# Designed miniproteins, single chains: the designs that were tried, part 21

Each design is a single chain, and the fold is of that chain. pLDDT is the mean over its residues in the fold that is shown.

## One batch from the design tools (miniprotein)

Design m707
Fold by ESMFold2-Fast:
Structure m707 (fold): chain A 102 residues (1-102)
Amino acid sequence: SIMERLFELSDQVNALRAELRRAAAAKYEELARRLGEEVARDALFLAISRLLHERLPDSPIAQLAYAVANTVMKNLRENDPERAELIERAAEEIREEAERRL
């Protein structure tokens, strides 16, 4: 059924999100020590939202997470461009580590 497919997609997003968080764990801890927990957390959420959208492009849940992350980053670039750049660079480091571990 359509509902069963929706639950399967939700389970796929949750499973991939958990896998990505595990793959990124060491890099997240390094970034939290170097840049502070708030920047590291924002970078982790940004990196995961982008990777989920890239790997599960047909998931409404992944699409929503990606849209929210992009809106937050757009507002941040307008109000605090230095912080936005810092989060973007940290998110790229997390992406590289996660892709290397997958």
Scores: mean pLDDT 86

Design m708
Fold by ESMFold2-Fast:
Structure m708 (fold): chain A 79 residues (1-79)
Amino acid sequence: MLEELKEEVRRRLEELGEPELGERFVKAVDQLVAAGLEGAALYLATETLRALETKSPEEAIRAAENAVQLGEQLLADHA
């Protein structure tokens, strides 16, 4: 399920012209899972997909950027 959510977020961000953001999102989710932060990974993927389905493109892109930043910060706190 997480892999399906992750791929759907990446695909939708690519369709919005943000392929680099999509790849950063996938990397952050994969690194969170590897760090044992699977609940955080699932939360970020679920909420980002919800934003992509319910918000304007501009708001959804901002939500994805915020999700990536939060994920990267959680990973930094474990380094």
Scores: mean pLDDT 85

Design m709
Fold by ESMFold2-Fast:
Structure m709 (fold): chain A 74 residues (1-74)
Amino acid sequence: SMEEKEKKLKQIENELLSIYDYVREKARARGLTPEEADKLADEKIKENAEFLSRITGDKELVEEAYKKVKEKRK
């Protein structure tokens, strides 16, 4: 159903956002610039999105969630 799809999208989005924020904070704590930390966090969520696509079997859903995360962390 549409509601189930939206719920799964939000769950994946929240997981990717948590990974992004965690990686960014750790990179900043190590002395990376904001730009370097943002780039590293983006690379990490891209890797995690690829992994989630494989385990869920739903590449389209995961790509949609990834795009939403990128929009929120401009």
Scores: mean pLDDT 86

Design m710
Fold by ESMFold2-Fast:
Structure m710 (fold): chain A 91 residues (1-91)
Amino acid sequence: VKTETYTPENDPHLYGEDSSTQIVFDIQDGKIVGLSVNGVRITSPRIIGQQFRDTSMTQQQADDIQRSVQREANSSDNVSHSVAHMLGYVD
């Protein structure tokens, strides 16, 4: 399993708005097989969308994350970046 980490250090916006949020992806063979949000491990891509909905995300953002993590990724970096973008952590 290859782990990809999104760090708020690369996004000055997070330091002002929500610097405590850390997203870590577990990626195997171009697929997301799990992720962690603030140390909470989520092993089902289906559950990821629901968890983010419960954390004050918009319905569209949750659905976009669900779709993104469900499909096979071309690369782990692309998936990590797209999810962070959908969450509003990157421009």
Scores: mean pLDDT 46

Design m711
Fold by ESMFold2-Fast:
Structure m711 (fold): chain A 59 residues (1-59)
Amino acid sequence: MAEEAIERIRELAEKYGFPEMGENAVKAARLAYENDEDAEKVLEGIVRVTEIALREKAA
């Protein structure tokens, strides 16, 4: 569900201290959800990519 993915993205961004990156990822997740039959699969991909990007920034 889009709401769960969005909340997870925001929680990760807050935890790593990059809320701006989190909001950009939320925008991408919402666009994906609006345009795709496999929206949940695309959302999981966005969450994963966002987590990797946040970890890289924090390192």
Scores: mean pLDDT 75

Design m712
Fold by ESMFold2-Fast:
Structure m712 (fold): chain A 89 residues (1-89)
Amino acid sequence: SAAQARLEATKAALDARLAEADIYENIFTPAEVGRAAGLPADTVITSYAELGAALGLSEADTKALRDYVIERDTERGVLVLKDAVEKVT
């Protein structure tokens, strides 16, 4: 569906941004995810509900996006911790 395609495109855009971003950059806020997905910079996004509405996602697809972002954020947090541990000598 078009909604599923938007969800998958948003996930891919976040993954592309993750590949380019420094591990210390905060890219997991709803506003940053919206920017990665190509939403205009002037779009006010303060919640996942607002992000989902702006992307035209259902509540279920919005939850799936939020869960995906949390998973990526958790994985990134582990990388930051590993980097910090490797630098502590």
Scores: mean pLDDT 78

Design m713
Fold by ESMFold2-Fast:
Structure m713 (fold): chain A 80 residues (1-80)
Amino acid sequence: SNYELVLRKEVKKEDLVQAAEEALKFGVGTRVYLVGKNGVTSGVIIEEGDTAENIAKRLLDEADKLGLEEPLYFEVFKPV
C-alpha cells in the first residue's frame, strides 16, 4: 500500500475541527476519513489551502448525507 495509517481514534462531532488540525500536520495528499458504526465512510484528501474547519465541515456534511451512525472513528492515512 502507498498509504500509511498514522492516526485512528474515536471522535465526537464537536471535536472534529481539532482532529482535522492533527491531520493537516501530515500535509497535502493525506487522506482523512470519518467512519461510522456500520463502516460507512466520509472522506477527503488534503489539498493546498485546506483548513481544519473546511475539512471538518466536508466530512460532517457527507456523514449527514450518508447517515453515519455513532460511534465515529477518525482515520488518517499519509502517502508513503
Scores: mean pLDDT 85

Design m714
Fold by ESMFold2-Fast:
Structure m714 (fold): chain A 90 residues (1-90)
Amino acid sequence: SDELVKQLQEKLEELRKLLEDPSAKPEEVAETLREINKLLSELSKKDPEGFAKLKEEVAELAGRAARKFPDDEKVREETEKIERIIISSL
């Protein structure tokens, strides 16, 4: 779905900006990751081609989020969910 691909791309851009912002709070990053998780899960079910195109960028940004906030439990939880979705699709 072009709509889901666009929504995920917009959330990935939002996450990228948060990761570059030194004032960004882990709660903001965790919430954006939660939205990414929802969209990624829907893409894997509804649009496997769109999922395949974006999964590497999702993994890279999730990894960056985990490294920026290594002690935040919510960020860790959401990045682990992303890893499970990606692994389940291989």
Scores: mean pLDDT 87

Design m715
Fold by ESMFold2-Fast:
Structure m715 (fold): chain A 67 residues (1-67)
Amino acid sequence: MKEVEERLLKELDELEEHLEEIPKEHWEKLLEQLRGAIEQAREAGALEVAERLEELVERLEEHIETL
């Protein structure tokens, strides 16, 4: 499990750096995937991963709403 958490955290860091570069039409799919990942992380007890995923979802939702 720890290896999965480490990989997810690295992927989240990379995703955050290029959030603005992601095409808006792909954001809906990304949001659905992130929401699923949050639930999986919570079930697995990876609370830090879940928290960071929730922050990303909020950022993406705000970006979509301000456009």
Scores: mean pLDDT 71

Design m716
Fold by ESMFold2-Fast:
Structure m716 (fold): chain A 85 residues (1-85)
Amino acid sequence: GGRARLYVFTDKRKEPVVVPAEILEESPTRLVVRVLEDGTVLEIEIQARSGNVYFGRLTNAATLRTPEGDVEVEPGDGAVVQRLS
């Protein structure tokens, strides 16, 4: 897996949740990423790509742990994955 930064956009927050992640699986239509801090696995339907950045939506629910507290994410929430060099 490659190192990545995951951004999740929920209707409950003005700012995205930003967490370090790892790409576990990649296909033309799907990413599976793991959040590095707690091992939470998220599945993303890819809607667009620009270089090393993937734009899509979550397909599973999870709890993301952040310094500001836990954030519940759900299917349909916006996701951006930036692959890091």
Scores: mean pLDDT 85

Design m717
Fold by ESMFold2-Fast:
Structure m717 (fold): chain A 76 residues (1-76)
Amino acid sequence: AREDVLALIADPAAFDRALAAAEQMAEQALAAGLLSEEEAERIRELLEEARRARAAGDADALLETLLELDALVQRA
């Protein structure tokens, strides 16, 4: 888990693909009624925070944000 997230942080293309996939999953789940509007908004907030932490080089904040995002998306 942590090593997978750190590898993703080190690879900008993999990072961008993972965030795009999470965004698509959240939108599809919301459209299908599997995700509440509140959950979708939380996922959007986490995606924004992940991009911000990545830009700032804050690996710990990025790791925490991505783990929370993954947990929410996997439950959708």
Scores: mean pLDDT 74

Design m718
Fold by ESMFold2-Fast:
Structure m718 (fold): chain A 65 residues (1-65)
Amino acid sequence: MEEELRRLIEEFVERARELGFEVVSVEGKKITLSATTKTVTDFFRGLALLAEAHVLGLEAEFIEK
């Protein structure tokens, strides 16, 4: 369980970074990302990350930097 959770968080963080989001912090199941919205595509990518986190049982938050 703990090893699977760590792996899921690591994979989620890598995906967020690949999509161009900055990872601000990781605290247990809570992942904080910097939100940047320049196009409709960026907005949908942000929504997809939130949905993916919810499905994985993680808490993802976007903050303005």
Scores: mean pLDDT 74

Design m719
Fold by ESMFold2-Fast:
Formats: sequence, C-alpha cells, structure tokens
Structure m719 (fold): chain A 95 residues (1-95)
Amino acid sequence: SLEERLREALALVEQAEAALDAGDLDRALQLATAAAVTLVRALVEAGETELAEEVARELEPYVQAVADAKTRAEQEAALRAFLAALRARIEELLA
C-alpha cells in the first residue's frame, strides 16, 4: 500500500537522522537519498504523478544545497534541512 511505502521512506529518514547524529555524513546522505527516491516512487506507483513531480521539485533545492556544501558544517546543515523537509512531507502524506 501507499501507507506502507511512506512508512518505509520515514524509517529511512529516521536512520539518516541517526547516522547524521553519529557524524556519519556519507551514510546520512545515502539514506536521505534512498528516502527521497522511495517517497517519489511510492507516489508514482500510487498514480499520484503530479504530486510526485511537485515533491521532486520541492526537494531539488535541498539536494542542490547538499551538493554545493564546501565544508563539513555546511553539509551537516544542508542534510538536516533536507531530512526535515522529507520528514514533514511524509508525515503530511500519512495524516
């Protein structure tokens, strides 16, 4: 179901948050990316194509900020913002 796939995406966000808190930026980025991909694919598979496109566009600036980060502190801040945006969208969709 869509709900089960959204809960899977949320679990990936929670794992990414834990990795970030542990200082593992590479793992946090891998898990955050997996969460974003899972979220968008879940929406497409549910037939919510327009919503999937809107979510992908909304998340793009966060992905770009992570890519553009030049220091560890900037990457941590960008990853935290990306994870917060992912969590908020998934929780809204689960409500």
Scores: mean pLDDT 90

Design m720
Fold by ESMFold2-Fast:
Structure m720 (fold): chain A 75 residues (1-75)
Amino acid sequence: SLEEAEKLIDRFVEEMKGATPEEREALINRAVAELARLFPDLSPQEIIDLRNKLLEAKTVEEAEKILREFVEKMS
């Protein structure tokens, strides 16, 4: 649901602010897996593309924007 996706993004942002580079990769992988569960119509390629965009994000703010734009598109 949208509410579950918004809670996921809020939690992800807070966890990313205090994370090491290794922890950030694990957080990104977890967020992508949870989004795939919430949006079962996602293709494997869309999941890969989302993960790659998040890994390339230079700041927590950029990663948050990517996730919010993704959720808006899927809603």
Scores: mean pLDDT 84

Design m721
Fold by ESMFold2-Fast:
Structure m721 (fold): chain A 100 residues (1-100)
Amino acid sequence: MEKKRREVSLFSVRIAMRLLAEAVELWLQGKKELADEISKKITEFIKRVDEAKNPIEELKVMIEGLEEIRKIAEQYGDERTLQLAKDDLEEVKKRLKEIE
């Protein structure tokens, strides 16, 4: 449990850092509203991940946050951000299946 929790937390941080890098890129491209909405969602799910009691709960919180980011990307019609959110969702869902 301890080792699996550490590995999941590091995995969650890696996903969050990748999404934050994309939010910065969107901001630099002048897509400020989309960048702000995604940044807010990333901040919110990082907090929820920190509050999670076990690795399964952490990954489920990540899936919820990524689904919200995916919906925002779809609403804005940003194909790149949408694809990144879908790729991250697939990676998190695969990790969840491996530890269940």
Scores: mean pLDDT 82

Design m722
Fold by ESMFold2-Fast:
Structure m722 (fold): chain A 83 residues (1-83)
Amino acid sequence: MELLDKTYEEILATQDPPHPAVLATYEVLKSGDEEQIERLRERLAEDRALLPEIEDPELRALAERLLADVERLLKAYEEEKKK
């Protein structure tokens, strides 16, 4: 849990207040519910594919940043699960 918790704290330090999607992702990963985590992976891939559809460059950059934060949490969970 240390790597996931540390990554979440680092994201919170750059987001004040934290985005609800980041908190929801952290809670799903902390639960260890493989069904919810797999659904999270599917949604993340779908949202990533939709980024080019956002015509506003500023809104697209914000969405890319949010998805990158969610991806960081998922990666931290996967690395921690190996140990």
Scores: mean pLDDT 77

Design m723
Fold by ESMFold2-Fast:
Structure m723 (fold): chain A 85 residues (1-85)
Amino acid sequence: SSETEERARLLREFLESLPPEEARRVLGIIADVTSLPLPRTLPVPDSWLLLVAEALAKHREEVLAALREAGFEEQAERLDEILSR
């Protein structure tokens, strides 16, 4: 849907705003919580971002909680804003 495409774009911008090491850790947490395969390289493909955007709509609270527990409080707040649209 257009909403999923918009969230995928915002998610790309969010990930690209992070240092590569932080982006990899955030991606790892998202992949683990959503049970999606982790991409091996950055930047991530658009197809993977669309899958993640859809999965985040279903697992929002679990992903945000996992990010906060890992010490990514600011990243969790930014992601929550993206998912609120």
Scores: mean pLDDT 80

Design m724
Fold by ESMFold2-Fast:
Structure m724 (fold): chain A 62 residues (1-62)
Amino acid sequence: ASEAEITEGMALIMVGVARLMVSRGIKPSEAFLDRTLALLDEAEAAGAPQAAAMRAEVEAIR
């Protein structure tokens, strides 16, 4: 797998964890959300098609 594929995969996992936490009434930490956004920014720069939409979702949680 490429570095871009690894970064996208990590971003997807972190977004999934954030979704699960919110569904359970748990607010993710600011540090966790910041790391998720940084990975999504890198994934978007690498051309990941869903990164921008996921970034907006994470920003809305913050």
Scores: mean pLDDT 80

Design m725
Fold by ESMFold2-Fast:
Structure m725 (fold): chain A 75 residues (1-75)
Amino acid sequence: MEERYRRLAAEVQANREAVEEALKDPEVTEEIRELERRAREEAERAIAEGKLEEARRIVMEAQIEAGELLLKRAA
């Protein structure tokens, strides 16, 4: 997970201009908001159950998915 996140962060940084252009697309922005909303709900459930590490992984997975979506739109 951590390694995948680090690689994704590096790819986003390398393609910063294309990613910024992709973020101007309302469809891309809405897909990211929906991903964040679902991740937040799942993380809140995990936190309520005392599963803080699981909640952290849920958020990180959503960030990875959002980053991959941005890179796909930028490509």
Scores: mean pLDDT 78

Design m726
Fold by ESMFold2-Fast:
Structure m726 (fold): chain A 86 residues (1-86)
Amino acid sequence: SEEKEIEEELERLRRLAREAVPDDPELAERVVEFHRLAYELEKEGRVSSEEELLELVAERLGVSVQEVRDWLREVRRRAAELRAKA
């Protein structure tokens, strides 16, 4: 099912995020929550751009768009550093 496929993808993402930021499991979970909400918003047909996605996720989480960008940027940066050392 679509729900099961999404859950399996989110679990893979959680493993990767936790590997990238092992010192900050809360940050890893925030990035997983972002992707879960992104899947829900895309399913609802409410997203037309990356900026709109960031705004809608920030609204649902009760945080600023800048906070969401900072979470994604930090995990992406650390994941890239981890891959570069492989």
Scores: mean pLDDT 82

Design m727
Fold by ESMFold2-Fast:
Structure m727 (fold): chain A 86 residues (1-86)
Amino acid sequence: SLAARLADAIRAGASTEEQVALAEEMLRNPESNTLEDLARAAVAAETNPAVSVETRQALHRAMREGFSEEEAREIERLAEELLAAA
């Protein structure tokens, strides 16, 4: 999924431009992502201090505009569970 690729790119220290491009692709292709992969991408962005504001904004936009309010709440719940398990 695109969200899994974004999480991997964040962990690998890819450029801000690459991370933003992946988040924008997620917005264009929301069905190509699982809610679990989106939660993992959100956790990767929140737990890595090297992640840019631009990456976080692009990811937040993809989650807000690509998904329903119910799906967005489920992504947040899964992200909180992943953070608690870490």
Scores: mean pLDDT 78

Design m728
Fold by ESMFold2-Fast:
Structure m728 (fold): chain A 80 residues (1-80)
Amino acid sequence: SAVDEAKKLLSEEQIEKAVEIYNAKDRDEAIEKVLETAGSGKKEDLDKLKKELGLSDEQIKELQRIATDAAVAELAEAVS
């Protein structure tokens, strides 16, 4: 899943901060929120991820790829 792929990219500290920042009930919800934020592609959202979670440009790029791939797969199912 996209969440499982994102878990491999993020450190335990970054996941813990995401749970706190998003007031998530668990790690999976926090990671879903991170993917949603990265997938938006908005500069403000990406800057927030860098500042609040300490994500590198490399981590953000890979999170965007995971989010985009998930969205494309869902769209392909909807139009097929």
Scores: mean pLDDT 79

Design m729
Fold by ESMFold2-Fast:
Structure m729 (fold): chain A 80 residues (1-80)
Amino acid sequence: EAIELLEKAKEALEKGDIESALELLEKAKRVTRDQPLLVEGLEKAKELAEKGDLEKAIELLEGMRTFLQQLEDSRRAYRA
């Protein structure tokens, strides 16, 4: 869910579609509202995109996606 939104936002930024990227980031913030650290990261990505620092925004989103994926993989790797 959140990971897919981050991937789509990154793709939108890579295409220069800032408006779509910002909408996807807002949706990602809504689905991660119980994770303040992720919300802060998404807000930072929005700032970077609005300033035209698209490469930095994309890098931040990739870092967040990797972090979320690793968190999920860690949970699924252990079976009781």
Scores: mean pLDDT 76

Design m730
Fold by ESMFold2-Fast:
Parts: structure tokens; sequence; C-alpha cells
Structure m730 (fold): chain A 94 residues (1-94)
């Protein structure tokens, strides 16, 4: 579980850093079908290892509702931190 949670945090952070906001939002909403579609559409923006890692996390979330809830909470927390930082930077530059 520790290894898988670390993988989830790293992958969510990577998606945010690459500007894949719609994919992160799909994960937050537990919309795994939309997340898989967006992953396929954005494969060119991700390495083969990142695609494999995200598919593993989505597969686990489909089979384990408890893990899906953890993944949703981690994604929401990371996105909130990122969005707050962007707002602060936009205000400072204005």
Amino acid sequence: SHSLRRQAIGMITTLIQKGLDDLVDAIINGDLDTARKLLEENKSKLSDEEVSSLNELLDKAESDPEFLKILQELAAAQKEIHDERLKELQEKLS
C-alpha cells in the first residue's frame, strides 16, 4: 500500500505539472472512464513509464473502491495546493 500511495502522489504531481487538468479532474470525480479516454488522448505528452504507471493506478481504483477514494482525495489535495499557488502568483504579478 505504501508503494502504491507513493506512486499515486508522484503520478498526480506529474499530471498537474504537465497541465493535464481535465485528467486530474476526472480522477477527483472518480470518472475512471473519462480518465482513461483523456490518458489515451494525451499519451504523446507522457512517457511510456508514466502511461503504464497511471494505467496501473486506474486499474487498482476500478477493482478497489477504498483505493479509489484515497486516489480521489490525493488528487483533490494536490490540485488545491497547485491552484492556490497559481492564484497567489497571478495576484503578485498584477
Scores: mean pLDDT 85

Design m731
Fold by ESMFold2-Fast:
Structure m731 (fold): chain A 58 residues (1-58)
Amino acid sequence: SMKEQLEYQIELLKEQIEWVKKNRDKLLAKGYTQEQIDRMIAALKEEIERLKKRIEEL
């Protein structure tokens, strides 16, 4: 169903957030700033909230 597809996408985004958090030092070593990494996490969280709202509207 569309709900299951959106729920799966939310789980992938959650995994992506956890990867960014665990690999913060690697991202810093590649030239990302703390602010850029925090904005990356915030953008992923905003996408999760957008998808949750879309599920509620189904």
Scores: mean pLDDT 90

Design m732
Fold by ESMFold2-Fast:
Structure m732 (fold): chain A 94 residues (1-94)
Amino acid sequence: SVEELLEELNELLEELKTIVLGRRDVSEAEVQEIVDRILELLKELKKRLPEEEYKKLLSNVITYLQHLASQSTDPRLKALLEELIKEVEKLLEE
């Protein structure tokens, strides 16, 4: 369901926040897995949501990720977040 996809997306975004804040120690591979799953969820939501609602969702995700990237002190994590932002921006321009 759309509700289940949105719930999983929110859980993964909160996981990224805990990682950025240094509250959870994870490997780069685990961060990449979270990033990849976020992109999969956003692509699935494109099929399920009206275009206007989808674009609003993507804009909100971009804003959230930009805030996390600005708070990151780990240059590798910051680079992964900036890459994710670019991928979400590509979805918004589709």
Scores: mean pLDDT 87

Design m733
Fold by ESMFold2-Fast:
Structure m733 (fold): chain A 96 residues (1-96)
Amino acid sequence: MDPTIRAIARALDKFLNGQDLPLPDMRTEEGAREELALLLQREGISEEEARRLADEIIEAVRNNDASNPILVEAAKELNISPEELLNQLKALLDSL
């Protein structure tokens, strides 16, 4: 399995479940992007790539794009549908 996809899936699982959040008081979309980027860095992704991936994931969620390759592959690793992953991320962002 691609170690990058596994890292993304682990970061998203923690992000969705509120586990080990590095910035627990951030309640904005910008804060959510920063939290996701820090979670990706903890999984071994570089700071630059983590920020890029966080931005791409949040943009895919806001564009309602369940076909985004990152979401599709991360959903497979998490054993859920891309549509379920998208809906969970939307619910989290809409709660901010």
Scores: mean pLDDT 79

Design m734
Fold by ESMFold2-Fast:
Structure m734 (fold): chain A 102 residues (1-102)
Amino acid sequence: SEKAKQSLEDLELASEILNAIHNKDYEKFNKLLEEAKKKGHYDALRMTLIFLSYMGADIKVINEILKYLKDVTPEEKQRYIDIASGKMTLSDVYDEYKAKAA
């Protein structure tokens, strides 16, 4: 499946970006972000943001990744920041999805 192959590539790239951040390899981090943007791996960038946000990562790192995304609303950007800063919990996200499903 084309979709399964793309999802695997996105997950592998997200894993590499997370490893670069963990190792404080900012040269590799920036190179991977540039590659993701060039190849249109925006799902890999969003996947990375989700993991970093729930881990309470540094807002500076989250903001750096956000620069490489296209078609991101101010509301989506603020959500990642609010989750990372503890202003929004997984329960709050669940309640929002539940409200949209009602």
Scores: mean pLDDT 81

Design m735
Fold by ESMFold2-Fast:
Structure m735 (fold): chain A 94 residues (1-94)
Amino acid sequence: AVEEVKAAADEFIAHPDDPEALQRFLRAIARGEQKADELKSQGKFEEAYKVYKAIADAARRGAEAPGLPPEVQESLRELADYFEKKAEELKKQL
């Protein structure tokens, strides 16, 4: 999950105008969230925290890519904020 999200983010940042790169990145985020939610349900809070934080960091980096449409940039910033909040809430249980 962490490596998948990172790789998808790097590909998207290299090709910010490629709709397939954006779709792969969004799918990697969704799969990462599913894995983090599963880890959290298993009581693996530290592992879940690392995945949520990796998604937040990747989305934040993606939002900084040059030449993005404003709506895409805003969506990625909202995703970064969302997963940062999830990571911070989980950190309180560590």
Scores: mean pLDDT 84

Design m736
Fold by ESMFold2-Fast:
Structure m736 (fold): chain A 62 residues (1-62)
Amino acid sequence: MKEVTLEVGGGEIGRALEDMAIGSFRATHPDAKISREVLADGTEITTIETEDELYRIVRKKE
């Protein structure tokens, strides 16, 4: 399994990029497992798991 971590900005643009990435993965990998976690410091982590890849999108609070 390949693991890739993507870091995006915490602002409106970072949120938009995260939403677009999630939508793209859903379109190409409909069986992908998507989970979101919000840490105590406001950092959001979205994990997208496919058959052979694991992507983590990290959006830090500004």
Scores: mean pLDDT 74

Design m737
Fold by ESMFold2-Fast:
Structure m737 (fold): chain A 102 residues (1-102)
Amino acid sequence: SEPEIVLSEDEELELQLLLSSLQLKLAEGEITLEEAIEILEENVDDPLVLEKLKKKLEEFAKWLEKKKEIIEKYNDKEVELELELEIGVLAVQEAVLNVVLK
């Protein structure tokens, strides 16, 4: 089992907001993966939390690259709609977390 990380509810929500915001910006091409990791390193003090969030960002970036490659090579409208839906879900999550943390 991985070591259990105990976070306060507010800390967990703030980290979820940060991750969702970075994933959304990455998906929209506003930042690079390297820039997203740098922002994460500046905002997360716990090394175990940081490594888990970095892994999630890296996995998301690989997923994005694969989806964009399929769209470019095959003009796959279903994959394009899947990507747009995922971006929409991230935008809704960010909006909800911003309201909750206000």
Scores: mean pLDDT 79

Design m738
Fold by ESMFold2-Fast:
Structure m738 (fold): chain A 97 residues (1-97)
Amino acid sequence: SAALLEQRVALIRREAEELGLPEEEIEAMVAAERFGPDEKSKRARALEFAIKALEEGVSKEDIKKHLQTALKMSEEEAEEIIKRAEELLEKKKKEKA
């Protein structure tokens, strides 16, 4: 159903905006919901996971392990995602201070 798709897209957008994801990453997730996953959407979902895990107090080591084992990312890709997630969380805190 087109109506159910648009409801899911609206929910994805709202949740990602609340986490402070950049618009480029949000659009990649929206496009994946409409057209299927690609490399950009995989990275956007990994970033969303890393932000949530960092906010919940999960260690960087555990996040890195999950990105490598569950999402099959390289060590370098996982470290890049974690660094980006930390930068976005810091920006979010500064905007709300």
Scores: mean pLDDT 83

Design m739
Fold by ESMFold2-Fast:
Structure m739 (fold): chain A 72 residues (1-72)
Amino acid sequence: MKKFSEEDFKDPANRLEAAILLNKSGTEAGKKAGAFLVSHIDDTSLDGKSLIELIEKEYGKEAAEEVKKIIK
């Protein structure tokens, strides 16, 4: 599975690729996390750590853990 650094998540192209991978997980948690990344695609100030914290707050720990699986 492709891994991203936290800084890679500031790039809209990397967020889109991460969202596709999260959707391919087949889990509802992964789909929710992926949808969140797409909805925030233009928020280039958010790194991987900030995105994980926001996803955990919005969708819970399971969705945040799906994102952690694709981070280096």
Scores: mean pLDDT 79

Design m740
Fold by ESMFold2-Fast:
Structure m740 (fold): chain A 61 residues (1-61)
Amino acid sequence: SKQENLDYAASLIRKLVEEGKVTLEEARKIMDAVMDFIDKNGGKVSKEELEKKIRELVESL
């Protein structure tokens, strides 16, 4: 499940880069923060929680 969450988050972040909404450097920072978020929740996060967390991180750039 942790790997599934990481793969899903990576796919969302990749789309943000492709859409020009974030740079590669910003994408790396977002991914690092998402990995920390997943780890702090014991790998048990929903896709909706991941989407919300990524949105919050993008808005804070």
Scores: mean pLDDT 83

Design m741
Fold by ESMFold2-Fast:
Structure m741 (fold): chain A 94 residues (1-94)
Amino acid sequence: MLSPEELLERFQELGRRLSTLPEEEQRRVVLAALATIAAESTDPRLREIARAGLASEDFDVQGAALAWAFLALVDAGDLETAERLIALIEERLA
């Protein structure tokens, strides 16, 4: 199991890798991650933020929603959902 610091470092590394892809591929990964938060997070507020991101057609809004929700998951100690998101993003970048 990754520590909160390791999860944040991994998320930043994956964000850097993701930024090398075309926007269309970045959007697919971001939307999949937001959908996972909306379905699996134990915090109703994080689920709502993820749904707001999913409802937006603006990639900057989608990306901001994912970044905020991930930080909030780690801060809340929902490390299981955070680790699932890391695995999802890694799988989609493979």
Scores: mean pLDDT 81

